# Designed miniproteins, single chains, continued (3), part 111

Each design is a single chain, and the fold is of that chain. pLDDT is the mean over its residues in the fold that is shown.

## One batch from the design tools (miniprotein)

Design m11856
Fold by ESMFold2-Fast:
Structure m11856 (fold): chain A 63 residues (1-63)
Amino acid sequence: SDETKEKIKNLLMEEAGLSEEQAEQAYELLKEIGAEIGARFIKRFAGASDETAKKIVEIFKSE
């Protein structure tokens, strides 16, 4: 949903320090390859914490 997308984008921008364009790309990645695999890429590429990655997976799966 649009709400889920905005929540995840905002979390990525605020906690992982991604730009809006990078957050958009990360969200599309989660949609393409799934939340668990996508979260691993976000941790590796963006340096996001385990806590941030866990929050993203929970938001993506609950919506």
Scores: mean pLDDT 76

Design m11857
Fold by ESMFold2-Fast:
Structure m11857 (fold): chain A 85 residues (1-85)
Amino acid sequence: MDSEIVAKGLEVAARKLRAAGEVVPETRDENEKAAEYFLEAADYAKQGNLQKATEIVRTKLGLDLNSEEELVRSSRSTLELAARE
């Protein structure tokens, strides 16, 4: 369950970054690179590897996450906001 929430949340974040890059072409390369890291982390989450997903988000995307629980909460918030649209 948590792995599915994290994977979907990371996929939503990747989609938003790609959409932003299409609106602002100057940021396309940066947003595409970041989206690739979010999708890589999502793949690990789908495998149930939340430790590796958290590590990628923290080290490759520079997000200051202290635990897997923070990644789950952040992902859940992202999905709740997306579901209201």
Scores: mean pLDDT 79

Design m11858
Fold by ESMFold2-Fast:
Structure m11858 (fold): chain A 111 residues (1-111)
Amino acid sequence: MATVTESGGGTFAAGSTVTLTATSAGPGDIASATWVLTRPDGTSVVVISDGSTAGPRFAGRASGSLSGNTATLTLSGLTAEDTGRYHVAATSSDPAAGTGAGAGVEVTVVG
């Protein structure tokens, strides 16, 4: 199983931009990554699918990219509704490594 670790969480002002990264410690590159936000109320929404496709609630604000063993999420125009835990499910280009999921990082939007 690929081990995936997310980073870049913290407290951010409303209207600012956050960049989150997920790094795989497994063999191969990240071939696909899905970023999911779980809000404090327990609802989950897809932020980015397939490493680059923004979810409907994040269209025009979210962008995703894949580079080697790293998946990146950039989310601009932060609102209070963007507060929650961001986690990734990543699929390796090496079939032996398969799919890994990270524990996620907390993002809090204030202001």
Scores: mean pLDDT 79

Design m11859
Fold by ESMFold2-Fast:
Structure m11859 (fold): chain A 85 residues (1-85)
Amino acid sequence: MEELEAEFYEAHKRLVELIKQVHAKVEASTDEALKQQFLQLLQDAQARLAEVQQITDREQRLRALIALYEDTIARLEELLKQLEA
């Protein structure tokens, strides 16, 4: 459990910093398609977060949260590369 909590904490920190970086670049961008991709990515993540919050088992919920955060981070990193191109 403690190892999962540490993994969750690190994923959460990475996600928050990455969202801040992508948001700043999206605000500076004139590319409406990239702005829409960012909004869609956030909406998809929020919908999945609502599903994960329904998991009653703490360990399963934590594993699902970590997986969601890792997937969201990967998608944000791809978007960031497009914004920096």
Scores: mean pLDDT 82

Design m11860
Fold by ESMFold2-Fast:
Structure m11860 (fold): chain A 62 residues (1-62)
Amino acid sequence: MAAEARAKNARVGELLLELQQTTDEAKREELWRQIEEIAGKDFVERIKAVIARGLAESEALR
């Protein structure tokens, strides 16, 4: 088993959790950059779609 792959996946998971808990735009921008460096742009696009959906729901809750 590739230990680096596991560490990379764990790191991405941590960044995703922090991104979900963070409303600070500067922090979110840094988290996105880190996720892109680790998992690549395809993964970032997928997660951005999930977050965009969440933002639409939070707008409705307002």
Scores: mean pLDDT 71

Design m11861
Fold by ESMFold2-Fast:
Structure m11861 (fold): chain A 71 residues (1-71)
Amino acid sequence: SMVEELHKAKEEALKLLDEKYPELSEEQKQHLAFLVALVKVLGMPLEEAQSEVPEELRPILREVVEEMLAS
């Protein structure tokens, strides 16, 4: 189901964020991972997802989205 695909994508993004950006808070990681899942599974435009996060987190969001879409 779409809900299961969203959960799976979010968990994969969370693992990637924990590995590459351990300094981020759990709240920041959860929020970024959820937005990555929306982009990957639902096709949310990246620019729309970026509008939901502070400027300093936008490069991280872009990087994780690109990595998740390339795999």
Scores: mean pLDDT 87

Design m11862
Fold by ESMFold2-Fast:
Structure m11862 (fold): chain A 85 residues (1-85)
Amino acid sequence: SSLRELVDKLAERARRHIAEARELIKNGGPKSEIMEKILQAEIDIGMLRIVVGVAKIIGDEETAEYGRKKIDELEKELEELKKQL
């Protein structure tokens, strides 16, 4: 479904921003740039929550559950990353 494609795109974008933040931390980059990448990942996850909400409203429970799993995975990755700050 088009909603499934949006879930995949948003999850991939969030994962990219998390990876970019992780690389900045590894290389001792500026805290401002690290925080910007974290914020971008949080925005992507927020958009993903909206897509999951829409999927639930229209009765696309498979896409909603798939998106919830992606949100859970991404939030755990982001939480672990924040502990390194």
Scores: mean pLDDT 90

Design m11863
Fold by ESMFold2-Fast:
Structure m11863 (fold): chain A 87 residues (1-87)
Amino acid sequence: MPPMTAEELRELQKEILEEVIKKAEEKGLIKDGKIKTEDAEELVVEVMKEKGIEISREGARRFLQTLEPEGDGYIDLKKLKEEAESL
């Protein structure tokens, strides 16, 4: 498989973040503007699967760590939106 270009990777990351936020809102997983890292991992797996990409929960955790490397068990949705907008 040829490696994904930096531009394709950025667009994919942006789409994944936007869909994760949307699904978190739809499922009522947001509390005080935050989502649990475990819930975010499940949503990343789900969104990637919908895009035809199979990823493990560990892979989803690594993806989230590229955005929030110092996570404390919660992901701030404002930061997640800012990362999506910066891509």
Scores: mean pLDDT 73

Design m11864
Fold by ESMFold2-Fast:
Structure m11864 (fold): chain A 87 residues (1-87)
Amino acid sequence: MLEESLERLREWLATHAGLELDREEVEEIMRRLSELARERGVTDLEGYVEVLRELGRETGDPRLERIAEALREEVARARAEEEARAA
């Protein structure tokens, strides 16, 4: 569900981007990201990486590019851990 994946992203941003973004900035990012996600039918964290990269390119905000890279690495790490448990 879009709502569930957006809630997971909000929790992750609060934990990992709280040093670079304040609460109001996180809320603004979530608002803009949810609009683009609905337009494109994105419902998972992997898709949110691409949406964040696009927002960073459109706004020129380097923090969004760093956050997108951190989320991409988190998603990749979670996949690697799942594969290791399956092996």
Scores: mean pLDDT 74

Design m11865
Fold by ESMFold2-Fast:
Structure m11865 (fold): chain A 59 residues (1-59)
Amino acid sequence: SIVEEVAKAAGISKGNASAIVNGILSGDDSPAVRLYLEGKVTAEQLNTATRVIRELLGK
């Protein structure tokens, strides 16, 4: 699944990956920003997650 690939690539939990994936698919980056501000993900992990999501969705 997209969530599992993102979690593995970014080194984040499946729960955090799911929130980021669902946010991006709905055009809402708020979940990703919230996780970053809460210190649950790093900027590097967010950049990796976003790139992997774009690659898996064909862009």
Scores: mean pLDDT 81

Design m11866
Fold by ESMFold2-Fast:
Structure m11866 (fold): chain A 67 residues (1-67)
Amino acid sequence: MSGLEIAKEIARREVEEILAKYDLSEEQREEILRLAERIMNAETLEELSKYGRELRRKIEEFTGEKL
């Protein structure tokens, strides 16, 4: 398994855990899932890193917690 595929799987699990743990609005959940979709479609580690940072920032903003 490539490093890219491993990173995508880690990001997917983090998203699933956050969505299960926190009571997010439907709109906040949709934004998180949209970024997760971009991560899953990333072709490079650089692209994945960019969307991963955006995703983590939005999760922190919506939950008030650090990942």
Scores: mean pLDDT 79

Design m11867
Fold by ESMFold2-Fast:
Structure m11867 (fold): chain A 93 residues (1-93)
Amino acid sequence: SLSAEEREEVRATLLAIIDEHEPTLTEEQRRLVEEAGRLAREMAAFAGLSEEEQELAGLAGRATVIQLIRDGVSNEEIRERLRRARELLERAK
């Protein structure tokens, strides 16, 4: 498990990625980033993680989709991955 100091460093790093790159995205890509954040938070909540860990999961989900976009992964592929992850979560409930 991460220490409180390591957790704060991770949060700061994720926020920096989001703040730098999210303004350069299209409206469709911003919607994919927001959906990834919501899905990651819901998955963390379902796993019984704390509200602080749910927040970090949401930021990590957003940063991950931003990185996929920067790596040239298509909006359609990202949308399909998010759709499958949502289906798995709903089935697990």
Scores: mean pLDDT 88

Design m11868
Fold by ESMFold2-Fast:
Structure m11868 (fold): chain A 73 residues (1-73)
Amino acid sequence: MSAEEAVEKAREAYLKGKKLGEEYYKQGNVALGTGETLRGIGDAIDVVLEAKRAGMSEEERREALEELKKLGI
């Protein structure tokens, strides 16, 4: 898996959690909103770890993590 593919998959996981979190915040449910946002962050990290296991180099993994940091992860 390329660094670009890992970033895209991680971004999708993060944004899904963030959107669900925002939906709960709009309903006044701060606890569920926070939980879903944190779950999205965890899922994004898991995608990067899976990419490392799939043969991504340490440098490519570092690049993916730096791109995720730009998303606020």
Scores: mean pLDDT 75

Design m11869
Fold by ESMFold2-Fast:
Structure m11869 (fold): chain A 93 residues (1-93)
Amino acid sequence: MTEEERIAALRERLAALSEEERRELELAREVLRRAAENPTPEDVRLALAAMLWGTEMLVGREEALELARKDGLSEEEVEEYLREFRRWFEERR
């Protein structure tokens, strides 16, 4: 898949998001904003988790794991980050 085709697919996926998925993405954006504005180690860790979660939502698990592996993360580490973000997210529902 070319980069242009990947971007087009991501745009289509974003347009097709449900109301619930859009709300989840807004919470992920809030985590990223906190890490950017006043980063604690915990905020930075949670922001990485939110990025991994968003990547899985948009491109699927297999491609998200491949991208994470290129960044030096193991599948086990990705699972731990995703679990941490889901726990944080559930506390705010």
Scores: mean pLDDT 73

Design m11870
Fold by ESMFold2-Fast:
Structure m11870 (fold): chain A 92 residues (1-92)
Amino acid sequence: MSPQQQQFIQLLNDASRSVRQAVLDGRLSPSQGSQISSLITQAVDAINRQDYRSAADYATRAARQAQRNGITDAARRLTDAARLARQMYRQQ
């Protein structure tokens, strides 16, 4: 796996932990947490398939949902992941 793919996965893992903690703290409903986690999983699957465009789209959608729910740490990491995936797509 490339260093950029590893960095993308690390950002998604960090965001996933923040989302999980927000559900445990009652800051997100289980339904809201599940929706964001599903998008994060789809972003990981896309990056593993080297589908950088889909990875960027899923990360962007997850970031928007995290931002709307006030989970700013997750939103920031997901936004950074989306930028990285877009860079990787442009280098293809």
Scores: mean pLDDT 88

Design m11871
Fold by ESMFold2-Fast:
Structure m11871 (fold): chain A 77 residues (1-77)
Amino acid sequence: MLPDAKTVAAILKSLPNEGAQRNFLRYFISSLPEEVRYEALLALAKELADDPALLATLLGVVEEIDPEMARRIREEL
């Protein structure tokens, strides 16, 4: 079962700094099955649309792991 995007966004907002947010995101993204990863990350990006700093942090971590997925998410936003 995928954690819902609102829960993940709330966790990110509760973390003390960008370093902690990036570490959480690396773990979270790596834990997602490849077949659902794009849909889960797109849902999270849409949930973070009102928070440009967190959205930029998310897209930066996705770019480190999968640049093509980061490009697709940016184009959909």
Scores: mean pLDDT 82

Design m11872
Fold by ESMFold2-Fast:
Structure m11872 (fold): chain A 71 residues (1-71)
Amino acid sequence: DFETLAQSVADAALSRSKENPELGKVAEQIRKALEDGDWEKAIDYSVEAMRLLGASDEEVQHLRDTLTSLS
């Protein structure tokens, strides 16, 4: 579901946070947005995390479309 997918992105970002502190910050922001029920922010931060992880524009758009369809 939406929360599972967004949480998996946050977990991926957190796993790379030692290499890039911005990933740790974005992971925390995703979790906070999910706790607040702010799906739009959860989508935006998940997309940002994927970009920081080196995902292509196509992969980022696919994630955004998937999360939007689940929200």
Scores: mean pLDDT 83

Design m11873
Fold by ESMFold2-Fast:
Structure m11873 (fold): chain A 73 residues (1-73)
Amino acid sequence: KEEVEKLIDEAIKKYPEIAPDREFVNDVLKDEKKLEEASKELTDLFMKDIRNRVELEHLQKELEALLEALKAA
């Protein structure tokens, strides 16, 4: 868990363009269920040196929609 967070932090530092998504990453890391799921995907994207900003943005939108739906229910 802690090692994954460090890897994500280093990847964000290496790719400043993705830095704005740090708040999303930090928020996801606080949610244990989302942590396991998104952490694996985010770590894979960063570690493979892939510029999947669009995918990160899409993931953020889906997560936000789910959270809002749960809030409204």
Scores: mean pLDDT 52

Design m11874
Fold by ESMFold2-Fast:
Structure m11874 (fold): chain A 94 residues (1-94)
Amino acid sequence: AKRAEEELRAVEERLTAVANELREKFGIGEPLTAEDLLSLTDEQLEEIQRRLSDVLRELLANTTDEEVRATLQTGLDFINNLVERVKQAREALA
């Protein structure tokens, strides 16, 4: 449906803008490497998780298409576990 395409485009543009903002703030290069993530402080990871989580919740509130909403929810679940996953990776590499 045209509405789903428009909602998906809005989601993509917003997430790209936020990702670029976070990269500039933390000096993260492209492509993002596992070493870059492991070098971030817990506070920086928590800020990234919080910012992306807030944006995904905002997008969910403004999205009506069920498939787009399901994709956003999957992304939110991934982001909500980001800090824990990076901490686990650090422990496995120690």
Scores: mean pLDDT 75

Design m11875
Fold by ESMFold2-Fast:
Structure m11875 (fold): chain A 72 residues (1-72)
Amino acid sequence: MNERFTIASAEDAAAFARRMGDALGWSEEEKAKLQALAQEEWAEAQAAGIAAITLTLDEQGRVVDGELTYAP
């Protein structure tokens, strides 16, 4: 079954990036760079009025769908 992951903070974005790196077998250095990039992208999304991003992951941990929730 597909799993859903919600990003609503910089910490959630970093946790998601680490999870993706773990699923793909990436190095510690690559995971750290992904976490930094994910936090940067979250900050830009929040500035654009996005309150949350919900990602749907397949059984291998790959993103297959995404849903954006905007601030009122």
Scores: mean pLDDT 79

Design m11876
Fold by ESMFold2-Fast:
Structure m11876 (fold): chain A 76 residues (1-76)
Amino acid sequence: SKEQEERVEKVLEWGVQNRKEGLSVKEIAEILGISQATASRLVRLLRERGVLVRDGKVHALDYYINLLKEAVEKVT
C-alpha cells in the first residue's frame, strides 16, 4: 500500500541519515509513531525489498550499501 511504501522510505532515510547499525521493531514503531504489530509487518516488507535483518534488527544502511554496489557494477 502507499502508506506502507511511505513508511519504508522513512525508515531507509532515517537509517542513512543516522547511520545506525540496526533498528529494532520497537525503535521503528517509536520513530514512525505506529504500533509494534504494524512495524513487524513493515519489517517483513523491508526483507522482501532486500533490507538485511540480523539479530532481530533492520539494517537500512546495508540496503543502501548493496544498492551502491549494484550501481557500481552496472557502470564499470
Scores: mean pLDDT 65

Design m11877
Fold by ESMFold2-Fast:
Structure m11877 (fold): chain A 62 residues (1-62)
Amino acid sequence: MSREELLELAKRFIDIYVKYHPEYRDLVKGKSVEEQLKVLVEKDKNPEIKAYFQELLKQIES
C-alpha cells in the first residue's frame, strides 16, 4: 500500500473512531494524520485500537 493510501485509510478510520469517541476529537483537531495517530496511540485506552493505530503509524513513517 502506498503512503498516500495509508494516510487516506488512517484519516477515514480516525474520522469514524472520533465520531464515536468525541473526547478524542479535541486532541486530534487541527493536527496532521501522523500527529493524530501519535496522539491516539498515547491516549487511547483500547489496546486493540491502540495497536492498530501504532501499526498504521509505523507503516506511514517507515
Scores: mean pLDDT 80

Design m11878
Fold by ESMFold2-Fast:
Structure m11878 (fold): chain A 82 residues (1-82)
Amino acid sequence: SSEEVVAQLRRWYETEPPAFAIGMLAEALGSRDERVREEAARLLLELAKEHRDLVVTALQRVIAESRDPAARATARAILAQL
């Protein structure tokens, strides 16, 4: 369920090393579930406050490698705020 995936994204944000959490959250921007994409974007913006370079690198990878136009657009929108 969306709720379980959102809870997992929050757990990674709280408990995992920043590089791992950022990688998983960036991948979640390609989720078919809008709630998952919204939470991933929110948590990436929070992580960017202390780990800006890691978040920028992960977002640039989404823009370069993702086949999902929506994921690329969201990654560009987050990057524009950093």
Scores: mean pLDDT 89

Design m11879
Fold by ESMFold2-Fast:
Structure m11879 (fold): chain A 70 residues (1-70)
Amino acid sequence: VSEEERRRAMEVFVEHEAKENNIELSEEEREERIELYLELMDEKKASVEQVIESIEESEPELAEEMRKAI
């Protein structure tokens, strides 16, 4: 998985989180959240697939959309 694919998957995740919580994120806030999640993944050495699998049971539609972004 490329860095661009990882970023697209996390962008989908952040957009879903914002919509579910009725939060309007600025472009800067959205980018900041994406970067925070990517850094957290690197710290834990987690792949995009592992992140998707971790949410698949609770948020299956989100997991599918993230897979489409890869």
Scores: mean pLDDT 80

Design m11880
Fold by ESMFold2-Fast:
Structure m11880 (fold): chain A 63 residues (1-63)
Amino acid sequence: METERLELPLDELKAALDRLVAEGRITPSMAERILELAEKNNGVITLSRDTAELIREAVEALR
């Protein structure tokens, strides 16, 4: 299964996840799980390629 490593400041990650939840693209529980993993790993997280791409798009849209 294709996975991607994502490294983001927690504030940017939280903003991106909040946007994706607001758009209905991910569930609130999924966003909480991703944020928890990033907090435990100092902003580094390995996610499915599809999920990593959604987060990158949200980060780009917030810039």
Scores: mean pLDDT 80

Design m11881
Fold by ESMFold2-Fast:
Structure m11881 (fold): chain A 92 residues (1-92)
Amino acid sequence: GTLKITVTVESLHGSLTKEFEINVGETKTVTFTHPETGVTLTLTFTAPNDETVTVTITSPEFDITQTVTIKVGETSPEISIGELKVTVTVSK
């Protein structure tokens, strides 16, 4: 099956949203770069089944790595990476 992923990154200067699809058994990587600061977030998504998606968020500028598992139909908790706030929504 195919799952729809929506990622929102919020900052003091506004928000960026990316939407994409991932297939069950697939791994996808998406990158956000803040246009004013050059701060980069790399998000790696794995869909091991049709019930959950795991996302690993890395930022070299903040030396941060965080992993969150999200159930299909749910939105992640707000994930703080420096000044940035990341939320991920998984749907069918």
Scores: mean pLDDT 80

Design m11882
Fold by ESMFold2-Fast:
Structure m11882 (fold): chain A 70 residues (1-70)
Amino acid sequence: SVEELLERLRKLLAEAGATQEEIDKLIEAIKNGKYDEADKILIRILLESPDKEAALEAAKVANELIKLLE
């Protein structure tokens, strides 16, 4: 479900070192169909993440969410 993917995304982004503010902004952008804005936030998190495995998994979940919401 979308709710389960959103919860999974929040947990993975936190593991990747994203702040709660960044996580909330990314999820709001996805929910509002602002996919270009979401992509920019996600790329920044991925580049700055100390946990590349968590960051990559977060990107996969975010892409799955976007595909479901399109």
Scores: mean pLDDT 83

Design m11883
Fold by ESMFold2-Fast:
Structure m11883 (fold): chain A 87 residues (1-87)
Amino acid sequence: SLKEEIEKVREEFRKKVQEVLADPSLTPAEKRAKVQEIIAEYNRKLAELVISPEAGERIKEAILSGKFTPEERKLAIEVYRKVRELL
């Protein structure tokens, strides 16, 4: 089900973040960069599941660039709203 796919994506996200934060070989700057990539990929997968692959790629680029247009902010809100309704 879509709910099960969202839960899998959330579990993978939590695990990947914990692995990065627990890695003693990474500097604080490297940890921040890797966590940002994990956040971007997590939001890409959620947007793909509830809207479209194109919405996913757009949200990922916005997160990695740190630049959100008003349209991209509305898109991100819509993704979180749809995810919330399923959980």
Scores: mean pLDDT 88

Design m11884
Fold by ESMFold2-Fast:
Order: sequence, then C-alpha cells, then structure tokens
Structure m11884 (fold): chain A 60 residues (1-60)
Amino acid sequence: METQKRVAARIGEQLSPEQKAILEKKVKEGKSLEEAADEAGVSPTVTAAAAIIVIGDEID
C-alpha cells in the first residue's frame, strides 16, 4: 500500500547503503529476514520490516 511504501522510504533513509546491501544480500542467499537483520546490525522490530518493503519495491 502507499502508506507502507512511505514508511519504507523513511526507514530506508535511516539505513546506511551498506546495511541495505547486506540485508538484500543475505535475503537473496536464502537467510531469513530475522537472520539478515541481525547480521546487518539492523533493528528487526522496525527497520527490517521497512527494509523488506524497500527491497521488494526495487526487486519488483
């Protein structure tokens, strides 16, 4: 939804490009979102959920 996209954009802005790349890489390697967020040093309760939306938008 549009609101989810806006939330993802705002949270994505708080993530460094490196953290986004690590999350995307780990997810593509078959790791769970929780594992990817933990390895990237991202807060799983907020940032990981928003990062999923951002990654989903970029991947199509």
Scores: mean pLDDT 62

Design m11885
Fold by ESMFold2-Fast:
Structure m11885 (fold): chain A 95 residues (1-95)
Amino acid sequence: SEEEEYLKRVEEELELRKQEIGGRGAELNRDNEDPEEALRIAREMVEELRRYGERLVEEARRRGLSDETVQRIRDRSEEVVTELENAIKEAEREL
C-alpha cells in the first residue's frame, strides 16, 4: 500500500540520516581537534533531525495517513534521535 511504502521510505531516510550524522561527527572531531566543539555541532545536527522528524509527521497527516502510521513515524523518529543522543553522551564520557 502507499501507506506501507511511505513508512518504509521514512524508516530508510531516518536510518541514512542517522548514519550521515554519525559519520559527520567523526569527521568534525578529526578536523577541528576540539572534541567539545564537535559535540556541540553533533547536538545541533540531532536537533535538526528532530525537526525533520516533526516535518515527516506533519507531511504524513497532510497525506491523510492513519493515526497509527503517523504514530509509528513519530516513534521511529524519536528512537533514532534517542540513539544519537546516547552516542553523544557516550562520546562526552571519553573527554
Scores: mean pLDDT 80

Design m11886
Fold by ESMFold2-Fast:
Structure m11886 (fold): chain A 82 residues (1-82)
Amino acid sequence: SGAARKERDAQAAQAAITLATKGITAEQAREIVGETGRASEGTLELLEKYAPKSIEERVRALAEVLRDEDILALYEQWLKNR
């Protein structure tokens, strides 16, 4: 629905603002978060590419902004599979 899409877009925009404030450009932040506002392995790969030294802090910030604790579990699994 339009309401659910607006909520998702707002969450994605807020996540992008949060990431940009931590030294990632607004364009890079939009690429990292994507249009769905959900984290994936691709999200983690882009965080490693753009901000490898602060990836854990940025994953925690995304979990808070997106209100999605699954990103923390995804991050732990991603680290174990590297």
Scores: mean pLDDT 70

Design m11887
Fold by ESMFold2-Fast:
Structure m11887 (fold): chain A 86 residues (1-86)
Amino acid sequence: SAVEEVLEEVRRMVAEGATADDLIAWAISRGVPEEVLQEMVKQGIDRREAATAALIVHAEGKPLTVENVKEAIARYGAEISKILYG
């Protein structure tokens, strides 16, 4: 699925030493609005988790809003955490 492709790409980037700033920059390059990512971080969400969840929303073809990114974190949080921290 498109979501599985995003998770695999983020896993590869992290394995290759990508920083939080690298993941944010990549998400922006893929069409994620910087303002959405900034708002998520202001609400206490980790930069890497925000970038990964926003890319999932983009892959699902949903509007890139703070609400949809938070919903993606709720749905995929365990998988995101495993990739970023496991």
Scores: mean pLDDT 86

Design m11888
Fold by ESMFold2-Fast:
Structure m11888 (fold): chain A 77 residues (1-77)
Amino acid sequence: MTQARTLIVTGFRNWALGKYDEAVYLLSRAARLLAEAGDLDTVQALRDTFLAVASVSRPDSPTYKAAQQVIDALDAA
């Protein structure tokens, strides 16, 4: 599962740079690959991470919107 790990690392890098659309795309793709591989523990860990990010963000902020999009993708996986 090296491809999913690479997508997670690259996704978080884009998130740190404020490239939220790219980060959401990469993390959503990682979520699908992890679910297909049966790595539900990593899917849950990512979900918990973005729930925490959303909880400390303003509801109308770009960060909150992007975190919610990642959570929605993880829940669909």
Scores: mean pLDDT 83

Design m11889
Fold by ESMFold2-Fast:
Structure m11889 (fold): chain A 72 residues (1-72)
Amino acid sequence: DLSREEALRAARRLIERGELVDLSRKVIELLESGKAETGREAARMAARSLGLPGSVADGLVEMMRDVLDRER
């Protein structure tokens, strides 16, 4: 699972690349405020706050993992 630190790093990278910017900004907001503790929780909450289905949250988590895997 994506830790808070990993999810914050991935979301910042997505914003820098111009990818999923609104979702990524919301993920950062939720993690920094302590409303979410993990990347998956933050992704689900971000998708819900933007009126998007849970499949979008799953895709966001996969994209965040892909970003981190490219940086290893």
Scores: mean pLDDT 83

Design m11890
Fold by ESMFold2-Fast:
Structure m11890 (fold): chain A 97 residues (1-97)
Amino acid sequence: EKEKAKKELEEEKEKAIKDIKDGKKKGLPYHLRRLSELSIKAVEAGYVSEELRKLLTQELSWYETIAEYSHDNKEVQKEAEERKKRLEEALKKLEEL
């Protein structure tokens, strides 16, 4: 389970980076949403690594940027802020492990 989760995190991270770089104002990128759910699941499964901590920190930065640039879409801003809060909780839990 942990090995599969790690590989899926790496693959979704690359896809999320591509979606963010493409800069299309389509709302919250699917692969970023998928990546954040996988990252939270990894923390809940007790997967502790420096790579995961760095990934969570990077994801927080991406959601903050999306929220700032989605001023014309209140739903995207709200979803980005809610997902950011969940990631902050996951990061805090990881640091306390």
Scores: mean pLDDT 75

Design m11891
Fold by ESMFold2-Fast:
Structure m11891 (fold): chain A 99 residues (1-99)
Amino acid sequence: SAEAERELEKAAEAIREAIRAALRGDVEAAREHLRRAEEHVRRIEALGHPEVARLLREAIEAARELVEEVERGASVERLVGLALRAIGLVLDAELVLRS
């Protein structure tokens, strides 16, 4: 549905903004973007797309782990891996919604 597509776009944008903020060291902004992403995921689930919501929740979890690893001073390789995992899960969610 058009409403589910709009909510997915907003969730995807919030997740990407969280990743960008985390990689800049702005953990507070990253957490705020993840809270906004969770609100959009709840709306997607309410619209009848539980598998899309599940994939986006996994993306949010990967992005949350990225924030925690930034605070711990983790390697660039680990941070990139978590960011790519989150982005990949967002792309999977977009594919499932279009199916």
Scores: mean pLDDT 91

